Designed miniproteins, single chains. Designs and how they scored, part 53

Each design is a single chain, and the fold is of that chain. pLDDT is the mean over its residues in the fold that is shown.

## One batch from the design tools (miniprotein)

Design m1935
Fold by ESMFold2-Fast:
Structure m1935 (fold): chain A 86 residues (1-86)
Amino acid sequence: SELKQLLEEARQRLRDIIEKLEKGEYTMDEVIAELRKLRDTPGLPEELQRMLDALIEAVEAGVPKEQIIEALRQLVGYLDSKIAEL
């Protein structure tokens, strides 16, 4: 399934962002840039695009890094659930 592949790629990109954030290898501006690239992926479900927009807004609003990591982990869990249904 093309959708399944897109969701698996989105999940992997979110995991990479989490890892780089935890290692101090990403600035918050770099996180915003990566989330924007992910959001702009053609064929992503509208619900996932809205969730990514909410995350971008939280980063831009200066929500603490630990809360951003938790939100990213929750989004990975959402994708795990959706992929399991496909």
Scores: mean pLDDT 88

Design m1936
Fold by ESMFold2-Fast:
Structure m1936 (fold): chain A 69 residues (1-69)
Amino acid sequence: MIEEAQKYLELARKALDEGNLEEARKYLEEAEKYIDEALAKDPDNKKAHELARELVSLQFRLMAEEEEQ
């Protein structure tokens, strides 16, 4: 779960860097699912909270870039 969330956040960041906003959105959605699953099993998971903060940052970046289309 954590490794999958981390992988999808990495893919989302790369997609954003390449201007692939649709792909970035899909990857962020997948990352959110894995983060939610990790927190549902262990609400005190420090790594899951760290990845959740990264997710929010990347979602904010995606929204800003989508407004320029």
Scores: mean pLDDT 83

Design m1937
Fold by ESMFold2-Fast:
Structure m1937 (fold): chain A 86 residues (1-86)
Amino acid sequence: MSEEKVKEAEKLIKEAQELIDRAMDPNLSPEERRKLVEEAIEKAKKASQLLDEATGIDPETRRKLAVKITAVYLDAVGVLLELELE
């Protein structure tokens, strides 16, 4: 069901946001921060897949969730750039 996929995507987005918030803690090691970012990216990727598979959802809901997923990716890139991962 489309509602079920939307609900799962929203849950994954929330979990990804919580992981990114934790990754911003400067008291964590660079390795721990990288792991949290990688987990957040995987959850955001799964949420994106669920939205692509969801049919019959209104365009506003789809756009709103896509914006949240994009925000997670941007925050993830920001943390990785801060860590200067080469």
Scores: mean pLDDT 83

Design m1938
Fold by ESMFold2-Fast:
Formats: sequence, C-alpha cells, structure tokens
Structure m1938 (fold): chain A 99 residues (1-99)
Amino acid sequence: ATAESYLRYGNFLLDLGLPREAIPYYEEAIKLDPNNAEAWLNLGRAYDAVGDYEKAIEYYKKAIELDPNNKQAWKNLGDVLERLGKTEEAKKYYEKAKE
C-alpha cells in the first residue's frame, strides 16, 4: 500500500461519516509521507468530527506549517477555536483564511 492509497481510503471513510475508522488510514499515510499537508488536514478533520479538538488543532497547525496557502486548514482551525470559546484567537486564523 502507498501513502496515496491510505489517504484515499481515509477520505472515502470520512466522506461516509466514519471519522473514527478514517483515523488509522490517515496515520499510515502520514507515516509513509509526513510532508503530505492534505493527510494532516484530513486527520485534523477526523479528530474534529470525533470531538477531539486538542488533536484537531495540533494536526490543522501541522497542515498549515506544510502548506500556509491551505485556506481550509486556517478556516477549520478558526472553527475549532470558536467552538472552544476562543473567539479572539479564532478571528486571527479566519483573517489568514481570507489571504
């Protein structure tokens, strides 16, 4: 199996509304290709969907570090911070999502 095949299967499971099942496939994709910003973004989305906001924030930040032009990662990070009541921090990330 390749990093791409793990990422694709993780995406398939996440699209089916199976974020818990998607997580191990994204983790394998990242083990094979740790610089794949999409895999980090989607791992963050899976943890966000299961309510693990601390891990979601960590993985969204990693996606942004690898690809600062990923507007979706900036927006998703803002959305998680807003849900945690960190409204002023969320605004900073939303501004980055507009750039």
Scores: mean pLDDT 89

Design m1939
Fold by ESMFold2-Fast:
Structure m1939 (fold): chain A 86 residues (1-86)
Amino acid sequence: SRELREKLVELAEEVAEHVDDPEVLRRQAKKVAEIAKEVGREELAKRAEEIAKKLEENPDLSEDERLLLAGELLEIIEELLRDLEG
């Protein structure tokens, strides 16, 4: 779906622009999980939900840990974008 692709690109841009904002990263991770469920990628949905959970439950995460989670979220978005290309 073109709409889902455009939404994923916007989510990736928000993640890249706000890597230092755990609240933004948490919201984007939840949105990515919803899209992953819609396209039948339950494993990617679980990974995105786990990222959101880590950001929500661990307010003491370091900057490096947040950057790592943002990178993992971007990898999930890239994989979903590849699925929508096929």
Scores: mean pLDDT 84

Design m1940
Fold by ESMFold2-Fast:
Structure m1940 (fold): chain A 55 residues (1-55)
Amino acid sequence: DRRRRAFLAVAAEVIRNGGELSREQLEEIARKYGVSVGTVRRLAREARAILERNR
């Protein structure tokens, strides 16, 4: 499932950057996994929420 693969990639980048993703990183992930930038942005919010709960 492309969305699950995109989520894992987004989660890895969120961890690497301490919870923040640049616009360029969002666009790169969107292109790589064939999803919209809006989808990547939503997945980044979900990944950040999970990481903040586990801080």
Scores: mean pLDDT 75

Design m1941
Fold by ESMFold2-Fast:
Structure m1941 (fold): chain A 68 residues (1-68)
Amino acid sequence: SSMNERKAAQLFSAGGIWYAAAEVEPDPAEAERNLRNGVELFDEAAKLASPEEAEEIKKEKERLLERF
């Protein structure tokens, strides 16, 4: 539904904020916690997204994880 797609977009945006926080965090343990929070939000976003958007979220998650 459009409501689920909107919620997915909000969760995806929130996950991106945690990834950005992980990238600038100088403490490795804190960076890992921030990264895990971002991954969890991306996974929740994918569950609510359309199948096509879920695949794009999965690809973006994998791309961002390669940077760590």
Scores: mean pLDDT 85

Design m1942
Fold by ESMFold2-Fast:
Structure m1942 (fold): chain A 70 residues (1-70)
Amino acid sequence: SDADRVMAAFKERVERNPEDAFVQLYAAMVALELGRLDLAREFVERALEVAKTELERETAEKLLERIEAA
């Protein structure tokens, strides 16, 4: 499916950029939009692990709240 293809591309980008919190956050946002809540949570948790700035942490926390509300 198109959703599977999109998620495969984001997984590859995450693997190439494991220390980039924003790549993880964009992957989480896309997963959430596609209804893949478990995958979205996984990417948000990864983003929190590698977050270096307050903006990255706040963005991850807000996205986690959206996942929990879904």
Scores: mean pLDDT 83

Design m1943
Fold by ESMFold2-Fast:
Structure m1943 (fold): chain A 64 residues (1-64)
Amino acid sequence: SRRYTGLGGGLFSQGRYDQAIQYYQLAIRLDPNYSQAWRNLGRVLDSQGRTDLSQQYYRLSDQL
């Protein structure tokens, strides 16, 4: 999970949002309690204007 979150982070910093989302989703599937993956997924969605989903994922991250 940490490896896939790191890969997603690298893609996010390069502006490759769709690929970053794929790796964050994979990290969440392997470790759904890894709060950083939920937070990073929220950040990508926020950057795409999907504010309702980003807020849900930020709240999930805070509960983990």
Scores: mean pLDDT 80

Design m1944
Fold by ESMFold2-Fast:
Structure m1944 (fold): chain A 65 residues (1-65)
Amino acid sequence: SHRAGAEAHLEALRAAIENKDFSAAIQHVTALQRGIRDLEAAGDTETAAEFRQRLAALMNELAAL
């Protein structure tokens, strides 16, 4: 499902940030942004908004590294 795919990318992004792997983190940010667009295209705007907020929080953590 689009939600499951977005969740997997969010977990991978969290792990990349924890490992200070900037290259992997950027790849997962890009994949998550695509997943959020897929959720919106599918009409799941509430889940898309949830993942945008979660992505924004991780982006702030990435910027602090």
Scores: mean pLDDT 85

Design m1945
Fold by ESMFold2-Fast:
Structure m1945 (fold): chain A 86 residues (1-86)
Amino acid sequence: MEERRKKLIEQQKKEAENLVKEAETLYSKGDYRKAAELYVQAGNLYAYLGDTEKAAEYFRMAAEFYEKAGDLQKAENYRRWAELLA
């Protein structure tokens, strides 16, 4: 694996970590929908990197937050995606 590709992967992991931190802040403020959307973005980044276990974890968190936001359809969809990736 080339060093440039390794650095890109590390950069994308840091981006996902920043999205999770922002989502945690939004969750603490009661903005469950936006928190769920950021967890979806983090899950998509890890799925792109081939880390399906981490992607599944973030999709489960997104599903939980969509449920708290009252979006039961999105909650069910992301819960199923998490099961398929785990």
Scores: mean pLDDT 83

Design m1946
Fold by ESMFold2-Fast:
Structure m1946 (fold): chain A 83 residues (1-83)
Amino acid sequence: SAKEEIEKLLEEMFEAAEAGDDEKAEELGKKLLELAKKTGELAYAIGLALLKIGLKNGVDKEEAEKKAKELAKLAETKSVEEL
């Protein structure tokens, strides 16, 4: 359930950003990170976000997944704000 909530918040955050609603995108991003930290799903949230960004920019799926996993692992050991 936590993963489903994270995925939904992530989708809403990207939709707000694409619409140019930077304030809403930032608010949703903060809620997403706080939820991910509380549920222990920070790596999942960051990995999914990076995968979606990579795919949108035409990066190969395998390469996007590899980069997403690498950065998600860093986020687990440090605050996302320190990345």
Scores: mean pLDDT 71

Design m1947
Fold by ESMFold2-Fast:
Structure m1947 (fold): chain A 83 residues (1-83)
Amino acid sequence: GMSVEERIARIEKVVEEDIAEADKYIEEGKYDEALLVLETALALVEIELAIARLAGDEELVKKLEELIKKIEEKKKEVLEKKK
């Protein structure tokens, strides 16, 4: 089975790639596409957080909460630019 460290690394990599894709959409003025990518990433991390909480994986829970905060901060930046 996947270790906690391996699962953290995999989720972090996916989130980093999604944020990079969102940044490209922001540069192109495609704010709705940027938001869709970020909302999809957020949904993935929230599902993983629910699973981690049920499993009692405190280290994974902490890392997932940090990733949620990072995604939410990027979403806020996009929403401010869309105004």
Scores: mean pLDDT 85

Design m1948
Fold by ESMFold2-Fast:
Structure m1948 (fold): chain A 85 residues (1-85)
Amino acid sequence: MEEILREAREYEEEAERRVRELLEKAAELGAQSNALDAQALASTPEERRRLLMESASLGVEAVAHAVEAVSIRNEARRWVKEKLA
């Protein structure tokens, strides 16, 4: 019983560490995307299109990292709940 609780805690801690790393990366990519959007407003029409496409690409990548983080967290919580049942 106590060994199961320790294993569950270690698993949850490792999962939360990975989640934190992914959310930090998502935040960084989101900030870069927002900066490119702001730069696009001050740019020529040709440069604006390129900057908006780059911003969109970074935004999609940020969302992908955030979705992965949520998936890992949900899987870890489900695993712990099932293991302790």
Scores: mean pLDDT 84

Design m1949
Fold by ESMFold2-Fast:
Structure m1949 (fold): chain A 110 residues (1-110)
Amino acid sequence: KLEEILKLIEEIIEKLKKAAEEARKLGDEETANELELLAEQLEKLRKKIEKENDVKEILELIQAARDTFEKVLNYIIETSKNPKVKKKVEELLKFFQEKFQEIEKLLKEA
């Protein structure tokens, strides 16, 4: 279960890094920097989860990360002036909601 959760977190990190690169390519440095910061925060979370033995604490960390992600991505969607960036971040938000739901399901089955 833990290995599956760590793999899902790695998939989210990779998706964020690619989205940041695309935002930068579209000239949106602010969005690119914000997405890179989210990827860095998830890398730190992944390392913390790897060393954590309490499933309840892992679940709380994942839920806090989901809430932070949804807040940041919604802010970008509301404030972005580039419609291509806005659409890409909306797709990214949906992807992360689905992946965080998978992680939470795995934790509840542990």
Scores: mean pLDDT 83

Design m1950
Fold by ESMFold2-Fast:
Structure m1950 (fold): chain A 53 residues (1-53)
Amino acid sequence: VELTPEEEALLQRILALAIERGVGVEDLSQAEIARALGVSPATVSRVRRKAFG
């Protein structure tokens, strides 16, 4: 499944957050990512499912 430009930008921000915290993307919870990036947990779930599921 292809990401929209907005979803792709969010994925890059999630990856940058994981690098900044020194952890894998799977070690970041949806709630943690949502809180850090100011997006809903549902949006994080959708992007992660499209990118990794």
Scores: mean pLDDT 78

Design m1951
Fold by ESMFold2-Fast:
Structure m1951 (fold): chain A 71 residues (1-71)
Amino acid sequence: EAELRAKAAEYEARIAADPDDAEAWKNLGKALFKLGEYEKAIEAYAKALTLTDHADAEALRNLAEAVEKLV
């Protein structure tokens, strides 16, 4: 858990420096998903998809899984 939160903070720092870093948004989503923060994970994946013109199949799949966890 502490390691996942540290990684999330690292990706947030990368995003603060470069808000168009789609890889950082996707990895932030993964860390948030593992932490059980599904709503925040969905937001991060949605941003990654916007930056990749919805072409990132991994981000699409992960977003769908996060949405499923909320129902």
Scores: mean pLDDT 79

Design m1952
Fold by ESMFold2-Fast:
Structure m1952 (fold): chain A 68 residues (1-68)
Amino acid sequence: SLADKLAEILVSYGVEPSTARVIANYVVKKAEEARAQGVEDPEAFALEVLKEILTRLYEAGLIDVKPE
């Protein structure tokens, strides 16, 4: 599922698995809301939101690897 894919990415950046699942579910919800509003690629939207979250976590010192 998209949530599983997003959670795996978060864990690969050093996010704790249960926290990664919560964030992934939040991002999926935002992608579903965006799809309902006419966004054509909700998976690409989810990945952009995830990159923003990862960037904020990196800037806060909570992860050591800068997102690409």
Scores: mean pLDDT 86

Design m1953
Fold by ESMFold2-Fast:
Structure m1953 (fold): chain A 92 residues (1-92)
Amino acid sequence: SKEAAERAAEALRELAERLERLAEEAEEEDPAVAEALRRAAERARRLAEEILKNADTLSEETLRRIERAAREALRRVEDGEAVIEEVRAALA
């Protein structure tokens, strides 16, 4: 449904905004981490746009799953220091 697509897109946009803020925080000490976070934010925004464009072709089950995954990711990125450390380890 359009409503389910809007909820999924909103969750992805919130995730993108949080990732962008973390990138700003990391930029001075870890430019590579900041760049990885910015790319993740760009991917989340792109997915939100694609969901809205394809709302009629995506099942409500798929849209609810995407919303849930995005909100779960949002909860995980609340601890900014832990996320920066995880990204740093992944890039090493």
Scores: mean pLDDT 81

Design m1954
Fold by ESMFold2-Fast:
Structure m1954 (fold): chain A 69 residues (1-69)
Amino acid sequence: MERPTDAEILEAMGLIYLGIGNVLESRGRYDEAAEAYRKAAELFRQSGNTELAVDAERKARDAEEKARS
């Protein structure tokens, strides 16, 4: 009974956070990038987009690894 527009909004928000993560990572802000990617993954899971959620989680782990280096 959830409206389709809610899933669309969640996916759009996930894409925004994915973009923020990409920008932060390109600037060497790996901890902040990892947080943005984790937020994107959560939003994609809530929207039902498992593929994008898995991709965002992978990017978060990669950013966390770089932050530790």
Scores: mean pLDDT 83

Design m1955
Fold by ESMFold2-Fast:
Structure m1955 (fold): chain A 50 residues (1-50)
Amino acid sequence: EEADKLLSEEARKAREKFLETIRKQADAGMKELGATPEERAAVDEALARL
């Protein structure tokens, strides 16, 4: 995998799990709160920085 040279297997899996959890929580929260397209774009941009 592309990250193997940058991170250990354990660190890579932990990071993937963390980001996936945040993305799922963000999607669920935005849907629950009825977020605007502007708010959704801001959240997506913030997640891209992780």
Scores: mean pLDDT 71

Design m1956
Fold by ESMFold2-Fast:
Structure m1956 (fold): chain A 69 residues (1-69)
Amino acid sequence: MEKRLEGEQLIALGHMYIALANLLEDKEEAKELLEKAIKLYEEAIRTDPSLREEAEKLIKEAEEKIKEL
């Protein structure tokens, strides 16, 4: 069995953290959730390299959100 499903699950978890961060008014808490999402997307690339292009776009989006905080 490939690690494809595990990578997709990591991306889904990252999406959940991004969504939670968008609901928070506290910049420190939002930044922590965005950083957790980035780590999940990086792990998704490690578990399934076919997800690299999608995960890298999501990482850039999260990094931009952190810069806006």
Scores: mean pLDDT 80

Design m1957
Fold by ESMFold2-Fast:
Structure m1957 (fold): chain A 78 residues (1-78)
Amino acid sequence: GARTITVVLPDGTEVTVSSDNPTALVGLELRLIGLSLDLGRSWYLEGADGRRFESVLEAADEAPDGAVLRLVFGEKVP
C-alpha cells in the first residue's frame, strides 16, 4: 500500500507526498536539490528518531507511514 511522508523545510513549510506518486516524489527531490544548490551545501532528510535518508525516494521507501522528516543542510559542496 502507499505510504505518505511529510518534509519540513527550514521556513516551516510542510510538503506531504505519497510513495505511489512518482511525479510528486521527483518534484520534491528537485525542489530540495535546488535549495541545497542555492546554499552550496549537501542535504539529507532526518526523522524524529534521528535516522538519516539521502533522498526523498529512500525516505518514501524506508520511513514509516506518516513520518515527518526535517530537511537538513550538510557540508559545503566543493
Scores: mean pLDDT 83

Design m1958
Fold by ESMFold2-Fast:
Structure m1958 (fold): chain A 60 residues (1-60)
Amino acid sequence: MITDEQIRALAARYRSVDGTLGALAGLREGRELRSRADIEAWAAENPELRARVEAAVAAL
Protein backbone atom coordinates (compact mmCIF):
# COMPACT_ATOMS: atom_id res chain seq x y z
CA MET A 1 0.00 0.00 0.00
CA ILE A 2 1.33 3.42 -0.97
CA THR A 3 0.61 6.21 1.56
CA ASP A 4 0.15 9.95 0.94
CA GLU A 5 3.24 10.52 3.14
CA GLN A 6 5.35 8.30 0.84
CA ILE A 7 4.06 10.13 -2.26
CA ARG A 8 4.78 13.53 -0.64
CA ALA A 9 8.31 12.50 0.39
CA LEU A 10 9.16 11.18 -3.10
CA ALA A 11 7.60 14.25 -4.78
CA ALA A 12 9.81 16.49 -2.61
CA ARG A 13 12.89 14.41 -3.53
CA TYR A 14 12.33 14.06 -7.29
CA ARG A 15 10.28 17.26 -7.87
CA SER A 16 8.72 15.73 -11.01
CA VAL A 17 5.68 13.58 -11.78
CA ASP A 18 7.72 11.07 -13.83
CA GLY A 19 10.50 10.72 -11.23
CA THR A 20 7.99 10.24 -8.41
CA LEU A 21 5.95 7.66 -10.38
CA GLY A 22 9.12 5.72 -11.31
CA ALA A 23 10.15 5.54 -7.64
CA LEU A 24 6.60 4.52 -6.55
CA ALA A 25 6.66 1.68 -9.10
CA GLY A 26 9.84 0.52 -7.33
CA LEU A 27 8.01 0.43 -3.98
CA ARG A 28 4.88 -1.29 -5.34
CA GLU A 29 6.31 -3.63 -8.03
CA GLY A 30 9.89 -4.06 -6.69
CA ARG A 31 11.49 -2.31 -9.69
CA GLU A 32 11.96 1.41 -10.36
CA LEU A 33 10.90 2.66 -13.80
CA ARG A 34 13.31 5.08 -15.48
CA SER A 35 12.05 5.48 -19.07
CA ARG A 36 9.18 7.86 -19.81
CA ALA A 37 7.42 5.19 -21.91
CA ASP A 38 7.49 2.64 -19.05
CA ILE A 39 6.33 5.27 -16.54
CA GLU A 40 3.46 6.44 -18.81
CA ALA A 41 2.34 2.82 -19.38
CA TRP A 42 2.35 2.11 -15.61
CA ALA A 43 0.56 5.41 -14.88
CA ALA A 44 -2.18 4.48 -17.39
CA GLU A 45 -2.77 1.27 -15.34
CA ASN A 46 -2.70 3.31 -12.07
CA PRO A 47 -4.59 6.58 -12.83
CA GLU A 48 -5.42 7.24 -9.14
CA LEU A 49 -1.71 7.18 -8.24
CA ARG A 50 -0.92 9.51 -11.16
CA ALA A 51 -3.56 12.01 -9.94
CA ARG A 52 -2.21 11.85 -6.36
CA VAL A 53 1.39 12.35 -7.56
CA GLU A 54 0.38 15.30 -9.80
CA ALA A 55 -1.37 16.94 -6.81
CA ALA A 56 1.66 16.37 -4.53
CA VAL A 57 4.12 17.81 -7.09
CA ALA A 58 1.84 20.83 -7.75
CA ALA A 59 1.74 21.53 -3.98
CA LEU A 60 5.56 21.77 -3.64
Scores: mean pLDDT 80

Design m1959
Fold by ESMFold2-Fast:
Structure m1959 (fold): chain A 57 residues (1-57)
Amino acid sequence: KIEELKKKAEEYRKKAVEYSTKAQDAFNAGNTDEAKQYLDKAAEYYRKWKKLEEEIK
């Protein structure tokens, strides 16, 4: 169902933002390795979000 895809897209968007924020916090704390891990997760969820947006068209 398209509404389920929209909910999943929103979930992935929120996760991308959440991990991006955690990466920023880790970077500001001087925790570069942790910041990189969070950036990788943010990028992964961002890609999943964008794929679902294409599906929703």
Scores: mean pLDDT 82

Design m1960
Fold by ESMFold2-Fast:
Structure m1960 (fold): chain A 85 residues (1-85)
Amino acid sequence: LKRKAILLIVAARLLMVAARLSGRAEDLRAAVENAVEAARLAKEAGDEETLEEAVETLREIARVAEELGHDEVAEEARRAAEEAE
């Protein structure tokens, strides 16, 4: 579980980089999905460190989405971060 959660966080971060280069909301939505799944797996495993990293990744996705003008995705990412805590 822990390894899978870490890989999902890495995937989410790569998707954020892709979104910054492309400006596409789809890359950010995929990043949110991966980070949410990482948070779920971290909670299931009792891994507070990985959960904290997943939540911070969701907050970073929200900032990137807002910078790119994808306000709906930014709100989704912020809500996911709050729910994961």
Scores: mean pLDDT 84

Design m1961
Fold by ESMFold2-Fast:
Structure m1961 (fold): chain A 72 residues (1-72)
Amino acid sequence: GAAEEAARRALEEAKEAVKAAKEAKTVEEAIGATLRAIGAAIDAALALGLEKPTEELEKLITEANKAAKEAP
């Protein structure tokens, strides 16, 4: 359905943003990409009507937070 398609799209955006955060060469790029990843993961969870993220979304949020903390 539309909610599942929106969630899938948001999850794909989250994965790309996490990759961008890890590959970022500047602190500003890493922070920007991490914020996009977190936002996309939240949007995916909301689209699915979930009170708690799925395991995959939870992993992406964790990876995004780690990328932000590892940015110098």
Scores: mean pLDDT 70

Design m1962
Fold by ESMFold2-Fast:
Structure m1962 (fold): chain A 62 residues (1-62)
Amino acid sequence: GKETILRVLRKELLEAGVSEEEAEEILRLLQEGRYDEARKKLIEAGFSERQAESAIAALKAA
């Protein structure tokens, strides 16, 4: 379910060098369906556009 995807994404964000605070903010935006804001924050945090799109697509599919 979405909770499992969010837990996996949190670990991926931390592995990518995103801070815990920034990861929690991104996860909150995704949970609220605020995908444009979440994508912007992922890119600002050093995530690629491909990685951001993949994460958003996974959550939309769940």
Scores: mean pLDDT 80

Design m1963
Fold by ESMFold2-Fast:
Structure m1963 (fold): chain A 106 residues (1-106)
Amino acid sequence: SVSDLSREEQFSILAELLYGKPSPLLADPSDYSPLQRLLNYAYEKGILKYSEKIKVDGVFDDNTRAAQLELMYILDIPNDGVPDETVKEKLEKEFSDADFDALVPA
């Protein structure tokens, strides 16, 4: 593993960022790069149908938000502002083949 983060912590980060929330587990809590990498992975796998590949700059812009909302819709994740264990389980199931150490590096 190239990340000092546990797999559980990586899923917690992605769940929080997916809801547009800063993650306290990141050195920079406002760095949305892990979410942008996940969204681009989903794009390259053909999971995202309407969103385009986004720039990985860590900024939560309108393109990142559009791709985030499409992913939440596809995975049947409620946009209720609560990143819970069910959200983490859905991410783990859908992206089990993803390199999480590359998506959420140390």
Scores: mean pLDDT 78

Design m1964
Fold by ESMFold2-Fast:
Structure m1964 (fold): chain A 69 residues (1-69)
Amino acid sequence: GAELEARLAEVEKKADESIKNKDVKGLWETAREANELALEAYKAGHQDLADRAIEVARKSVKAAEEYLA
């Protein structure tokens, strides 16, 4: 799971930067990457990583929706 953990950390960092910069496009891209990572983690048996990735995706979508309002 080390590769999935490293990928999740990078996706989390991208999400935080996109929130800081109010980058709506970046937030949608990060949400997509996080959802893809969640599916990969789930299939690999890493439920904890899958849950964390889903949370990143939800956070990114929420921020994007707030910036579009």
Scores: mean pLDDT 85

Design m1965
Fold by ESMFold2-Fast:
Structure m1965 (fold): chain A 73 residues (1-73)
Amino acid sequence: LSPAEAAEAEARLEALFARLRASLPPELHPLAAEAERHALEAIRALQAGDLARAREHGERAAALLEEARRAAA
């Protein structure tokens, strides 16, 4: 990822998570916020060339989003 691509990805991700939080009950906002933090760390790791760290953070973000989905069902 170039710095410009990373910045655009971070901005889009922040917008998507803001919309997600607006659609979730308040008790699930901490899960969404933690997922957002991990997703942003994954982008930053990709920018740094750390593919292993990017994968770890990406998987954690996905797991937290699945937890929020199951809790909202």
Scores: mean pLDDT 83

Design m1966
Fold by ESMFold2-Fast:
Structure m1966 (fold): chain A 77 residues (1-77)
Amino acid sequence: MSPELEKDVEEGVFLVEVAVLMTVARKAAEKGDKETIEEEIERLERLREEARKAGLEEAVRYIEEAIEELRELLEKL
């Protein structure tokens, strides 16, 4: 695999993982399940650190936006 394609694949994997975690958190919010939302925030924080170590700046930014969205969602519950 070329280095450019490998980086694109790595970023894509992080984006898919974020989408899954966000879906779980939004479903938890519909039920008032604050604990699940807090768990998904912790998972996103770990993904952010992994993306940062990998030098995936766009993935880091996307994950940070997702964390902020879930924190706002948690405050509304």
Scores: mean pLDDT 83

Design m1967
Fold by ESMFold2-Fast:
Structure m1967 (fold): chain A 66 residues (1-66)
Amino acid sequence: MKEGEEAFKQGDYEKAIEIYEAEVPAAEAAGDLTPLANLYKTYLAAGDEEKAAEVLAQMEALNAQR
């Protein structure tokens, strides 16, 4: 699925965030950090540093369990 990447490339950060957020629960269950990494990048690009920091904390918590 590249819909989130495509939205991000087009500068549609709201759509990219919605797509990546929808992917997070399944990815967390599988130990896949990809949607969280994409959310972090998208929030930074959108200028939302607080949300970016929240996503980074989630990624670090999941990575620490490896």
Scores: mean pLDDT 79

Design m1968
Fold by ESMFold2-Fast:
Structure m1968 (fold): chain A 68 residues (1-68)
Amino acid sequence: MLSDEELEKQREGLLEFLDAVLPSVKDEAVRAELERLAAEIRAETDPERLRELIQRMNALLSAWLAAQ
């Protein structure tokens, strides 16, 4: 399992990457889901749920990149 420090580093890195990528996301449904997950990740205080949300975001980003 990720430590709290590693988890926070993952949050920061993922949100920074997302902010860079969002303007390139032309699919409105994918963009809306990315923005929704980003908002949940920013607000989440439970480490277990935060880890789940980060995994969901990574899965969605990977699927979107593979579809390009």
Scores: mean pLDDT 79

Design m1970
Fold by ESMFold2-Fast:
Structure m1970 (fold): chain A 47 residues (1-47)
Amino acid sequence: MEKEKLKELIARVTGKPLEEIEISDDTTFDDLGLNDRQRELLKWRLE
């Protein structure tokens, strides 16, 4: 899994700086503080 690409997509979807986004293998969308709309956008961009 491309963690850097995922981190960048989350930053774009949430509008947060890359420095505030931390992703691990155990990280869930809920842990990232994403709302339902942001989760759908992220999933759509990955798929």
Scores: mean pLDDT 69

